# Designed miniproteins, single chains, part 103

Each design is a single chain, and the fold is of that chain. pLDDT is the mean over its residues in the fold that is shown.

## One batch from the design tools (miniprotein)

Design m3808
Fold by ESMFold2-Fast:
Structure m3808 (fold): chain A 65 residues (1-65)
Amino acid sequence: MLSEEELKAAIEKLVAKAKEGLKTHSIEETKEELQKELEELSKKASVDQIQEMTLAVIDVLDSAK
């Protein structure tokens, strides 16, 4: 499991990457890149933590529609 600080830092990094990706890439390309990072994080994070990260990413991607 990630600590609270690691979880918060991971969410911030994923949100920043999503925002940066949407400026230079399509939504599909950005989603694929973020899915790869979430898959790697799933090896270290709990199910609840992955859900929080996924929701934060979805929120950013939905705001771009």
Scores: mean pLDDT 80

Design m3809
Fold by ESMFold2-Fast:
Structure m3809 (fold): chain A 65 residues (1-65)
Amino acid sequence: MSKEVLELEVEGGVHEIKAAVYERLGDYEGAAEAYEKAAEYYEKAGDLKSAERLRKLAKEYREKA
């Protein structure tokens, strides 16, 4: 793992935590945005499986908003 890949994975994790906070506050739009951001970082890190999962979650939360 390179430093750059690790930084992207850390950013992805930070946005996942942010999404969970928005979810607890009932802000489904904020949660969807944060999951989309997390997915972008995981895709850049090469974690396509996590990126796809998070994009699906973002869509589901956006539809619940």
Scores: mean pLDDT 83

Design m3810
Fold by ESMFold2-Fast:
Structure m3810 (fold): chain A 60 residues (1-60)
Amino acid sequence: MTPEEAADFVARTAVEKLGLSEEEAQRIRDRALELGKGKDATEVANIGAQLAREEAQRRR
């Protein structure tokens, strides 16, 4: 799994499971890749998952 694949997976999960918009998911994807620059796919996935949880909580 590449970092890009991990970021795509998190973005898709955020839309399908957390009810985030496509635009919100795209921002999470881009941010996870930027913060995870030079890191492996697992770290990018962890960063993306954290950002998705924070965005979901912000909506409440």
Scores: mean pLDDT 79

Design m3811
Fold by ESMFold2-Fast:
Structure m3811 (fold): chain A 78 residues (1-78)
Amino acid sequence: SILEHTRKLLEEVERRAIARGADPEVVRENVEKIIEALEKGDFEAARKAIEELLEKTGDERAARMIRSILEETKKQLE
């Protein structure tokens, strides 16, 4: 269940970003976009949402982690 693992990791990223002062509404909206895109197999939409999350939070570490998850999820779902 790569999607379950991805969802949990995105929830952790969301919590950390909010704790560091990011706007909770913006972070949650972008996390939901990433999850929705991955569930639909729309990896391009997921990538765009990840880039938007990076711009909103300034957290390159979180963005790299999410990109790694995206690549792993893509390999599992093809």
Scores: mean pLDDT 72

Design m3812
Fold by ESMFold2-Fast:
Structure m3812 (fold): chain A 69 residues (1-69)
Amino acid sequence: SEELDREIVRALGDMALALYIKELQRKGVSEEDLKKFREEAEKAIDEAARNLDPQAGVDKIKEIYEKVL
């Protein structure tokens, strides 16, 4: 079902987000930048879930991550 597919896309996005947050924390980025990253990544995950496009979600999160560094 599309509902289950969207849940899977969100779960994949949440996992990617958690890994990038941990990496940014290791690199010593500020709490303010971590908050902004989380907010933008969550928007990307929501869009990926709506479009059923997990690859676009991962690519967007990576783009946002690269802008923080």
Scores: mean pLDDT 86

Design m3813
Fold by ESMFold2-Fast:
Structure m3813 (fold): chain A 69 residues (1-69)
Amino acid sequence: SMEEVLEEIRRLGEEAIEAIRRGDMETVEKLERELLRIYLEHADDERVRELLNEIGREIQAEIERVKAE
């Protein structure tokens, strides 16, 4: 269901942020590939696009924080 897809996106986003904080780049790359897979499969759904854009901004912000340290 779409609800399950949205929950998976949120979970993957949270895991990616935690992996960035740990410096676990292998896990970050794996999770980014999973988010891209979901985007390619569900790009027609506005809710998926909106949530992925939000998660993408959060991931980018966390990467920039780590780089600034």
Scores: mean pLDDT 85

Design m3814
Fold by ESMFold2-Fast:
Structure m3814 (fold): chain A 97 residues (1-97)
Amino acid sequence: MARVEVEAPDEAQAGGTLRVRVKVTGGSGTLDIGVLVVNAEQEVIGWGTASVEAGKEAEIDVPVTLPAGEYTVIAVSVPAGGWRAVGRGEAKVKVLD
């Protein structure tokens, strides 16, 4: 089982880029990482992807074209070539005007 830890800034500026650090602990081989930014209504507003070796960190830049408000960053890990998520993590971000 892979454990996914998400580190995002507590605050981001509207119109900027949100840099998300994703650490995957456990698992084996290459994992595809998907990052989603969701609003209070649980709508996906932004996304980014990377590939990482199990036990390593990836930095993913997500463009932020969002109004000021509170958002959740969700990261999921999927084995390369797979479709089933094997780990999930999340963080909260406040977007400032």
Scores: mean pLDDT 73

Design m3815
Fold by ESMFold2-Fast:
Structure m3815 (fold): chain A 82 residues (1-82)
Amino acid sequence: EELLEMVEANVRAFIEAYKNPDVPAEIVAPPALDGEEFGRAAQELVERYRKEGKPKLEIDLAEALADVGTAGENVRKVLEKY
């Protein structure tokens, strides 16, 4: 619940940072949760976005968050393509 909303908030923040570079965006993940729980929530968001027909950028950003250990680099690579 809260974890899925946190992943969605991160996707939204990165899209806004991409549109407005003056706004810093950071990956917000609960420090007590391992990457597996966060990654599972990110994968759940990917499935939801695909079903809703969200733009590829939003789907790719959600997918990039699935591996918390490399999420920052993955998000950066996605944004460099767009």
Scores: mean pLDDT 67

Design m3816
Fold by ESMFold2-Fast:
Structure m3816 (fold): chain A 60 residues (1-60)
Amino acid sequence: SIEEKVARAVRLLAEGHSAAEVGERLGLSPAQTRELERLLAQSDWTRAAIEAAVRRVLSA
């Protein structure tokens, strides 16, 4: 589900994995991975902001 993927992505980012590595592990397209990188670069890195960025990319 989207929520399980969001939780997995948040966990991977908290462990120090890059957005590119998260994209590979979640099976994101190159376009989705680039959008995730862009959103995270502009993020304040709160849990809520990270969850919102990941959910946006997965719901596209």
Scores: mean pLDDT 80

Design m3817
Fold by ESMFold2-Fast:
Structure m3817 (fold): chain A 76 residues (1-76)
Amino acid sequence: SEDLDLEVELALLAMQVAIFKNALNKGIELTDEDIEFLEKVKKRAEELYKRSKNPEIRELAKQIAKEADEIIEKAK
């Protein structure tokens, strides 16, 4: 179903955000390319939040966008 496809995409985005969050917490400097990638992750998560009517998908998308934004702000 479309919802399952969105859950898979969101799970992959969440894993990517978690990798960068872990790197930042360990004092690893994020590159400009990493920041650009996180900006794209945030934008995609925000898009999925707006497009979905499923509350679980919306909550996950919102959390991913928020975490990506927090990492971007801490890295700048």
Scores: mean pLDDT 85

Design m3818
Fold by ESMFold2-Fast:
Structure m3818 (fold): chain A 73 residues (1-73)
Amino acid sequence: EEEYQEKVEAIKRVNEAVRAGKLDEAIRILQETFGLSEERARELIDTVRWIADQLIAVGDEFDAELAERKAAA
């Protein structure tokens, strides 16, 4: 679990760097902690951003469905 905890802390730092617009720092953390290439690290960051956008969209749909069910009840 110690190794897992270190990777979780690294992911938190990556998330903070991305939020601060420090993409180069996020890429370096991924390369150093997970042994990823720069290309793989950028792909992962792009994928995470895409997933976040999808989760927001799903949340909006869920809220709409919840409102419809409440109105029907």
Scores: mean pLDDT 71

Design m3819
Fold by ESMFold2-Fast:
Structure m3819 (fold): chain A 70 residues (1-70)
Amino acid sequence: ATELARKAVQLVFQGKADEGIKYAEEALKKDPNNAVAWNALSLAYRAKGDTEKAEEYEKKAVELGGTPIP
């Protein structure tokens, strides 16, 4: 789970948002409370221009003890 979530974040920063989403979703299937995976989804959707979904997933990450990424 942790490796998948970390890879998802890296893929998003490399401009591979769709691949990042797939890895984040796989991480969440294993651990739905993985704040890093929710952050990866937020970053990916923000990169795609879907700010509403990005904000929704960022809120979930914060609720699980994660830090919001500006």
Scores: mean pLDDT 78

Design m3820
Fold by ESMFold2-Fast:
Structure m3820 (fold): chain A 57 residues (1-57)
Amino acid sequence: SEVVRQGVLDEASGGVYEILGIVYEKIAGDKKKGEEYRKKGEELIEEARRRLEEALK
């Protein structure tokens, strides 16, 4: 379904944000920006998984 497809894409987007958070924190030395991106990624993944679970019930 479209909801399942969108959920997979949103989870992938969350993963990209998590990687950006690591890069900002460890490579650029911007701990605050790194934490913001990591948190954004975690929230997107969690929301996407919740939507997928609900759509598959």
Scores: mean pLDDT 77

Design m3821
Fold by ESMFold2-Fast:
Structure m3821 (fold): chain A 70 residues (1-70)
Amino acid sequence: DEEEKKKELEEKEKEEEEKLKKLTEYLATLSEEERELAMLEVARLYAEGEKSFEEIIKAIEEKLKKRREE
C-alpha cells in the first residue's frame, strides 16, 4: 500500500513533467496571439486544480475556436 502510494506520486510527478514539456512544445507551434490565449487558459485551469494534458489541450482548442468565430 505504501509502495503503491509512492509509485502513484512518482508517476504523477513524471506525468506532470512530461505534460509541461509537451504543453511547452505545443505552445511553441502556436502563433504569438494564440500562445497568449493558451497561456491564460493554462493558468486558469491550474488555478482551479490539477488538470490532465488532454483537458488543457481541449480547453485551449475551444478558446482558439471561439476566437476564430469572434
Scores: mean pLDDT 73

Design m3822
Fold by ESMFold2-Fast:
Structure m3822 (fold): chain A 80 residues (1-80)
Amino acid sequence: MEEKREKLIEEVLQATSEAAPRLPAEDRPAFIAATVKAINALFEGNEEEAKKYLEQMADIAERAGDTEVAERLRKIAEEA
């Protein structure tokens, strides 16, 4: 379903734009790389890969103290 995919991608991009400026500089490259991989997996319909990278993003955000974004990313992973 294209509409669901578009919504999930928009939610990932929104969460990323909010989290990235608040992350330590050393954590940003890994977070951005996981974001790109999650979005690509969502475009391909690869739910397993999408969940994997969304969970990786959530772990990075949580370790940086951004628990709100981490919870949002985990919710997106559940919907993917």
Scores: mean pLDDT 82

Design m3823
Fold by ESMFold2-Fast:
Structure m3823 (fold): chain A 108 residues (1-108)
Amino acid sequence: MKRIADIIARAELLGETELAEQARALYDFYVLPKNKEALERLAEVLGLTDEQKEELLNMSIEERKAFIDEQIAELEARVDKLEAENKVTLTPEQQAEYERLRDIYAIG
């Protein structure tokens, strides 16, 4: 999941804890779609109702992928806006940490 790995790394560098946690919860749900804990965490960070959680459990593989792709696009737009507003300039140490985080989430 290269796109979500990029979002997690960029959100962490901006100090946007909520955005980073939303991206991680979405990543966990993508990797472990039948894991109850991953679903409950995603529902909590996105503010989903019990009905919406039930809908996610009953989604086809194609419907689930479409939902995830939509959520990734929304998070990506949010991080792009925050970076533009903050004019982020990375130190060499921060750049190395960004690349490390991307590797962890993109390969897993």
Scores: mean pLDDT 74

Design m3824
Fold by ESMFold2-Fast:
Structure m3824 (fold): chain A 80 residues (1-80)
Amino acid sequence: AEEHLKKGEEALRKGKLEEAIEHYEKALKEDPNNALAWLNLGMAYAALGENEKAKEYLEKAVELAPESFKDAVELVLEGL
């Protein structure tokens, strides 16, 4: 899970959105309760303009870890 998260974050920084999504999906198959992977998957979809999927995945991240991600997700959702 941690390896896929790091590779996804690197791909996201380089604008390789489809590669980032693939890595985050693999991280979530290993640990579906990984709130950070849901957050990053939502951000990758937002960058692709897939706003409905982005909102769904960002909401999932907040449901799993509200104390960690509520404020960050609120700012992202206001930009969509």
Scores: mean pLDDT 79

Design m3825
Fold by ESMFold2-Fast:
Order: sequence, then C-alpha cells, then structure tokens
Structure m3825 (fold): chain A 73 residues (1-73)
Amino acid sequence: MKAEELIEKAKEAEKKGDLRRAAVLYAQAGLEYEKEGKYEKAAEAYEKGAELAEKAGDEATAKYLREKAEELK
C-alpha cells in the first residue's frame, strides 16, 4: 500500500537521523491514509510527522501537521 510504503521510508529516514525527511514522509503517509479513508492512521502519521518536524526545528511544519491531526479527531 502507498501509505505503508511511505511509513517504511519514514522509519528508514528516522533511523538515519534525517528527521526533516522523516517528518515529510510521515506527512505524505498521513495524506495517503486520508485518501484511503483511514482517518485514525492518518492522524497518527501527522502527529508523528509533527513531532519529528519539531525536533528538526521546523515549528511551522509541526504546527501545520498537528492542526491536520486535530481535524481528523
């Protein structure tokens, strides 16, 4: 599945210490889960992406992804 492939790539980026790339991949996974109607998984992906974006110093992306996750709850 497209979303699961993005999660796999995100985990690889996170293991490599590329937190910014991992955050982007989790955000893309969230969008793909939304397209699949899997809103709970989409929210989880956006929340994880926000956490990693914040750790990478990207507060704007972190805020955006948290707002996306809240919309799905």
Scores: mean pLDDT 84

Design m3826
Fold by ESMFold2-Fast:
Structure m3826 (fold): chain A 76 residues (1-76)
Amino acid sequence: SPEIEKLKAEIEKLQKEYDSLLQRVRELTAQRPQADAATREKLDAEIDSLVAELTDIYRKINELQKKIEELKKKLQ
């Protein structure tokens, strides 16, 4: 189905974005032990923002996966 293929492509794009942001969280977390208090506060704020974005992307992926399952059910 062309519609299912478009949804799969969107999920793949979101998964790549998720992996990139997760890698950024890991890099920022690795910097914390060597950082002063002011730098840690900035790192924590950026990590919190990225974690919120990861949560939003994860929810979008789940909704697109549910839509694919609904479309598959209609074809059976």
Scores: mean pLDDT 88

Design m3827
Fold by ESMFold2-Fast:
Structure m3827 (fold): chain A 103 residues (1-103)
Amino acid sequence: APPVAGAGVGVFSDPAEIEAARAALPHVRAAGPTVVVEVHLPADPEEARRARDEALERVRAALAAGRSVVVLAEAEGPVGEREARRLAEEVARLNEELRRAAR
């Protein structure tokens, strides 16, 4: 089988999942080179969209460098939660794109 692109992305936006992900970081880093992207998605829609776009750019750069990425997305209120979901959706698309490119 051809090798799959070595980089993957996990996105965590629930506070309990973020805490668990932070606790697991030493094990994730031991498995291979990993970049942690911490992003704060504020209650202001304009700022939340900018923070999401910035996080996506950091994710793309890390994946282009062949690294795995863990995104810890702290969301404020309904706006932050919506942008965290959009971030997770875009990351899922990037993972699918990488999987297809590795074929």
Scores: mean pLDDT 72

Design m3828
Fold by ESMFold2-Fast:
Structure m3828 (fold): chain A 60 residues (1-60)
Amino acid sequence: FEELLKEVEEKLEELKKKAETLTGVNRMVADHELERLEKELKEAKEKKDEEKIRQILSSL
């Protein structure tokens, strides 16, 4: 579980770095997607929903 969580967090950080290179509408879309993923990850982490974390990881 913790290893999956770490992998998802690392990939989210990489996506945040990539989003920082974007501008305009593309940046806004990327930021909204990241916010959604972070919210889902937080909820899955609090509920210890390993399957949901795997789903998030596979979407990354």
Scores: mean pLDDT 75

Design m3829
Fold by ESMFold2-Fast:
Structure m3829 (fold): chain A 60 residues (1-60)
Amino acid sequence: EEELIARVKEILAAGKEVPLELVIELAKLVLGLSEEQVKELMKKYNLSNREFAEKLLKLY
């Protein structure tokens, strides 16, 4: 749990692309969403992997 949060924060701080798999894991942790729900939300709000990861970390 904390390792996932730290890893995503490190990727964001380094200016690197956040893999979709990590965004899905983070969304499952923070919001209890399924992979399908994550993809639907990202499409609905036109969110990049980075933007969604940043929002999820703020909610954590």
Scores: mean pLDDT 80

Design m3830
Fold by ESMFold2-Fast:
Structure m3830 (fold): chain A 71 residues (1-71)
Amino acid sequence: STAEAIRYVQLGAEAALKGDREAALEYLRKALELTTDPEAQEYIRRAIEALEKGDLAAAVRYAARALEILR
């Protein structure tokens, strides 16, 4: 559901803000599985890529963009 996708994006962004890259990746991957909106999927993928590269700040910004689309 969209509500579940929003929750996992929020949890991923919160984990990234706390510096927990592993938790952020797990939450955002789950959010991607639950997201059907193509634009939101694109920003979630960009957030995951940023986390894989160690750019937690970029990951938070991309997750915020996904939340704007899902709301």
Scores: mean pLDDT 88

Design m3831
Fold by ESMFold2-Fast:
Structure m3831 (fold): chain A 86 residues (1-86)
Amino acid sequence: MKIEDYWAEVPDEAIRELAEKAAKNDGTSEGAAYDVALQLLAMASRHHPGNLRRAAEALREAIEKYPDTPGAEWHRRVAERLLAEE
């Protein structure tokens, strides 16, 4: 199994959970790790149309739940970039 084959089967729920953890833990080392993981997932899923949009939408929803975190604006820009790649 190659990593591309693995990411092809990533469910929406896993993407949403990762995005929510990134937004909720913003400003921490853990939040940064989740953000990097989400971006790596989005990049790996370039072979699978729609995954960038799913990741972007999940991140936007998570930011709406945690708008007062220090990096909420940064994560919003990440979501916009992911959506633009679609």
Scores: mean pLDDT 60

Design m3832
Fold by ESMFold2-Fast:
Structure m3832 (fold): chain A 75 residues (1-75)
Amino acid sequence: LREIAELLRKAAEAFRAGKTDEAKKYVQQASELARQLGLENLAQALDNIGKLAETDPEFAARTALAVARRVEELA
């Protein structure tokens, strides 16, 4: 869980810096890790953030940070 939160914070920072491709890679890494941990619902939510990044990277960044905070509460 902590590694997922860290990846999502890095994704949000990359989105803020305008590095959308780099941010999407961090979200994909977080989604893959969530699947490896058996967290299917979280993995699906992370995949949706990746899709959203193509349309609205600012909203994707805010959503990634919100998910990171939620994941940290569960760790």
Scores: mean pLDDT 80

Design m3833
Fold by ESMFold2-Fast:
Structure m3833 (fold): chain A 74 residues (1-74)
Amino acid sequence: MSEEEKKEAIEKAKEYIKKGEEYFKQKKYEEALEYYEKAIELLEPFKKEEEARELYLEADINRGLMLIQLWLEK
């Protein structure tokens, strides 16, 4: 991918993470999970790149937290 494509993916992933956080605050864990998964999918090709690595890990950790919440709320 080009540098431009990477920057666009990072920016869009940041937006998805923000939406995930909004749903998490509302205890809408399924919707939050969906947005964190979308962020991970966008960042997957760049997960070893310095700029994307930390953002990828943040999304992955939050995805895991949503899965735990969904397990507890069943």
Scores: mean pLDDT 82

Design m3834
Fold by ESMFold2-Fast:
Structure m3834 (fold): chain A 57 residues (1-57)
Amino acid sequence: SLEDEAVEAFIAGDEERALELMAKQPELTPRGRAILERVLAESTDPELQAKARALLA
């Protein structure tokens, strides 16, 4: 699934790819939300933080 691919990308350190895959999902799952919240909390990239915030809204 796109969510499983996003989790794998996030674990590999590819936060940008993880966010792109999450953006393609039709619905935000609890697992997907947790990934986005971790990107927002842990990322030092303001562009990635902005994308995570947009997907959480």
Scores: mean pLDDT 78

Design m3835
Fold by ESMFold2-Fast:
Structure m3835 (fold): chain A 58 residues (1-58)
Amino acid sequence: GTTKDVIKKEILNDYNSYINEGKSKEEAIELVKKKYIDNNKGNKLAMEVAQEVIDSLS
């Protein structure tokens, strides 16, 4: 896979981990956004991949 594929897998693993912890879909999406977008402003590739994943889940 590409670097984007690796990042996407990590984001989906975190999302699924939040769901398994009992978070709602909306809460899990918020946590992914905080980790990969809001708290990760310097990493454009990870932010773009996270936004793509969030858009697909929303």
Scores: mean pLDDT 81

Design m3836
Fold by ESMFold2-Fast:
Structure m3836 (fold): chain A 55 residues (1-55)
Amino acid sequence: SPLDTYSDEELQDITEELLKTLSPEDQKEILEKIKGKSPKEQLEIVLEYLKELGK
């Protein structure tokens, strides 16, 4: 996976950029789901959520 080439900081940056494409309410929902997860797991959760939204 391309994610394996990224540092934790880069994974966090990608997650933040993806979250900015969401509504404020969707951002809050995702932030609660990713709380306490690793940067890679956080990004994986965000990507799955975007798939569910048809993105």
Scores: mean pLDDT 78

Design m3837
Fold by ESMFold2-Fast:
Structure m3837 (fold): chain A 102 residues (1-102)
Amino acid sequence: MEEVFSPREQELAEAALEGAKEAVKEYEKETGVKLTIKEFLARRAGPTRLLVVVTVETEEGAIGTDAALLDTSTATLEQAREAGYEAAKEAAERALARAKAA
């Protein structure tokens, strides 16, 4: 990581990653398909904005990606977890749609 995150940015990124992991587990349970988080990125997108990007991969190698923006001045750890959860859920849906087309 080239960017040195503040403790606040690190806390929000970690919460978002935990939300993403939870979403992938729930989606795997609902669909019966094995899913993995291929990549998780957290990047500063502005003075008070943290961009979280989640990429999910199926067993067939199909990938889906989605992103969420967090306001570092106001976001709670729960909001960060929810943002990561929703991004991972959308990424999983895109990955599964691509896997079915392949």
Scores: mean pLDDT 82

Design m3838
Fold by ESMFold2-Fast:
Structure m3838 (fold): chain A 91 residues (1-91)
Amino acid sequence: SNAERLKELAEKSDVEVQEIAAATYLALGDYENARAFAEGALKRDPTNDSALYLLAVAYAKLGDVEKAREYAEKITNPDLRKEVEELIEKA
């Protein structure tokens, strides 16, 4: 129980750090590193809307519209989904 709780807290910290890294690399225009960190976050939490958003944006910026759309469609937050779909249309 205590060991499982510590592991969950560590995994949550890793996901948050990877999301911050992905967002930072997107802001810097480094879309390959943004994609890599967003993929890392999504592997830790496969239903994480923030990770899905960051990954879809990174793929759109890299010109992979098909993958960007696939990840955007998995976003459950309608505002985040709409934002990335609009970004994909401009890619």
Scores: mean pLDDT 81

Design m3839
Fold by ESMFold2-Fast:
Structure m3839 (fold): chain A 71 residues (1-71)
Amino acid sequence: MSTKKIELTPEQRKVIRAIVKAKRPLSVDEIAERTGLSRATVQRILDELEKKGLVERVGEGLYRLSPNPKV
C-alpha cells in the first residue's frame, strides 16, 4: 500500500523512545502521557509499529519492543 518500509517518522521514534526509557511494557495511556501525543495518535503509531514487527502486545493492552523483530 502507500506506506512501505521507510524510515520511522519522528512520532514513531518518540513512541519507541518512551517504551525504551520506561524499561517496561507501557499502556496506550502511559505512552500518550510520556510522549505528549493523543491516545488516538499513539494507537495508530502502535498499530504501524506492530505491523512492522517492532513492538508487540503482551496480552493486557500493554506494548513493548519486540525481542524478535520481523522485517
Scores: mean pLDDT 74

Design m3840
Fold by ESMFold2-Fast:
Structure m3840 (fold): chain A 60 residues (1-60)
Amino acid sequence: RVVGDSDERGGIVPEVERVPLVESESGERAEKRLMEEWSRLLGEKELVSPVTGNRMTVVE
């Protein structure tokens, strides 16, 4: 098989950075994905909350 030399040279990479895919149905699934990723990022932030090593949870 022949691998496209012009495909992987990074032409699409900079396009993705702009995120021009947010439209029509792309917005629906993109939003769902972002929401999940956001939840993970937020969760980790709170999880690693350096207050006491827990997410503001009372042990007693």
Scores: mean pLDDT 45

Design m3841
Fold by ESMFold2-Fast:
Structure m3841 (fold): chain A 70 residues (1-70)
Amino acid sequence: LEEEIEELMKKLSPEAAEKARLGLEYFKQGNYSEALRKFNEAIQIALDQGDKEGMEAASRMASLLAKAIR
């Protein structure tokens, strides 16, 4: 899971990757609500930048986290 998220983060812009990195840190701390918020922020940054690959990567990360915290 962490490895999959780290690979997806490589597809993000630096700005979106910073939000995703914070999201992963919150996830490791067990703060799942803040983790999901940060990944949603990464998706929004990618959307604002028109980064289709980054949007897909950030959405995939958010889906993996949502599935993992069930």
Scores: mean pLDDT 78

Design m3842
Fold by ESMFold2-Fast:
Structure m3842 (fold): chain A 70 residues (1-70)
Amino acid sequence: SELEKELARKEILRNMYQIALDTLRFILEKSPHLSPEEKARLEAEIAHYQAEIDRLNTEIESLKKKLEEE
């Protein structure tokens, strides 16, 4: 099914973004001497990946619903 393949691709992409986000959060937590500018850059990058994950989660739920309705 094309829907199943699309779901799998989106789940893989979400997991990749989650790893990136978790890595950035870890760096931020373990780097107490970051400048305000470096911290702001990291926080912006974290916010970007969180927004992408939220979008993908919405799309994944929509695809799961479509698969249940087949």
Scores: mean pLDDT 86

Design m3843
Fold by ESMFold2-Fast:
Structure m3843 (fold): chain A 92 residues (1-92)
Amino acid sequence: GSEEIKERAEELVRESEELLEEVKEKKKEGKLTIEEAIGAVLRQIGIIEELRLLGKEAEKRGDEEAKEHVEEAIERAEEILKELVEILKSLP
């Protein structure tokens, strides 16, 4: 139902935030490689695509509340992607 869409969107946002925190911690320790940073960016793009599919599902069901929740999740995931890209750019 609509609750499953909301729960999955929340899981994807959590995964995004955990990914960002791991990357930031590795950078702080001086252990973040370019390959790992690229991998994180690609993973985050995948998360955003999954959120977009959830948004389409909510729209097909006419579930305006679930659609709004997914749209907020996409905005947060896109902000995390921007931070990951800036981290990647900051590497030597």
Scores: mean pLDDT 89

Design m3844
Fold by ESMFold2-Fast:
Structure m3844 (fold): chain A 87 residues (1-87)
Amino acid sequence: MSILEKKAKTIVDLLNKAIAAKRPLTPEERAEVNTNVLGIYLMTWEEDPERALEIVNEVSEAVIAIDRGDWDAAKASLAKFEELIKS
């Protein structure tokens, strides 16, 4: 598993855990998501800045949706994030 894939898996696992439990992220989970998304951004920015920005935006939208209790929106943003990582 690449470093990028490992960081993406951490984000997916944490967000899915919150969605499945229908609860907000803990401060520790939020910090871990933020650290991993920053790492992905720094790894992808020089190759494809538009993709790097879209990755950050989809993770941010998923977290905001979780904070609002909008589980369908959170799942949709997370699915887009996973597609961006595969491309």
Scores: mean pLDDT 87

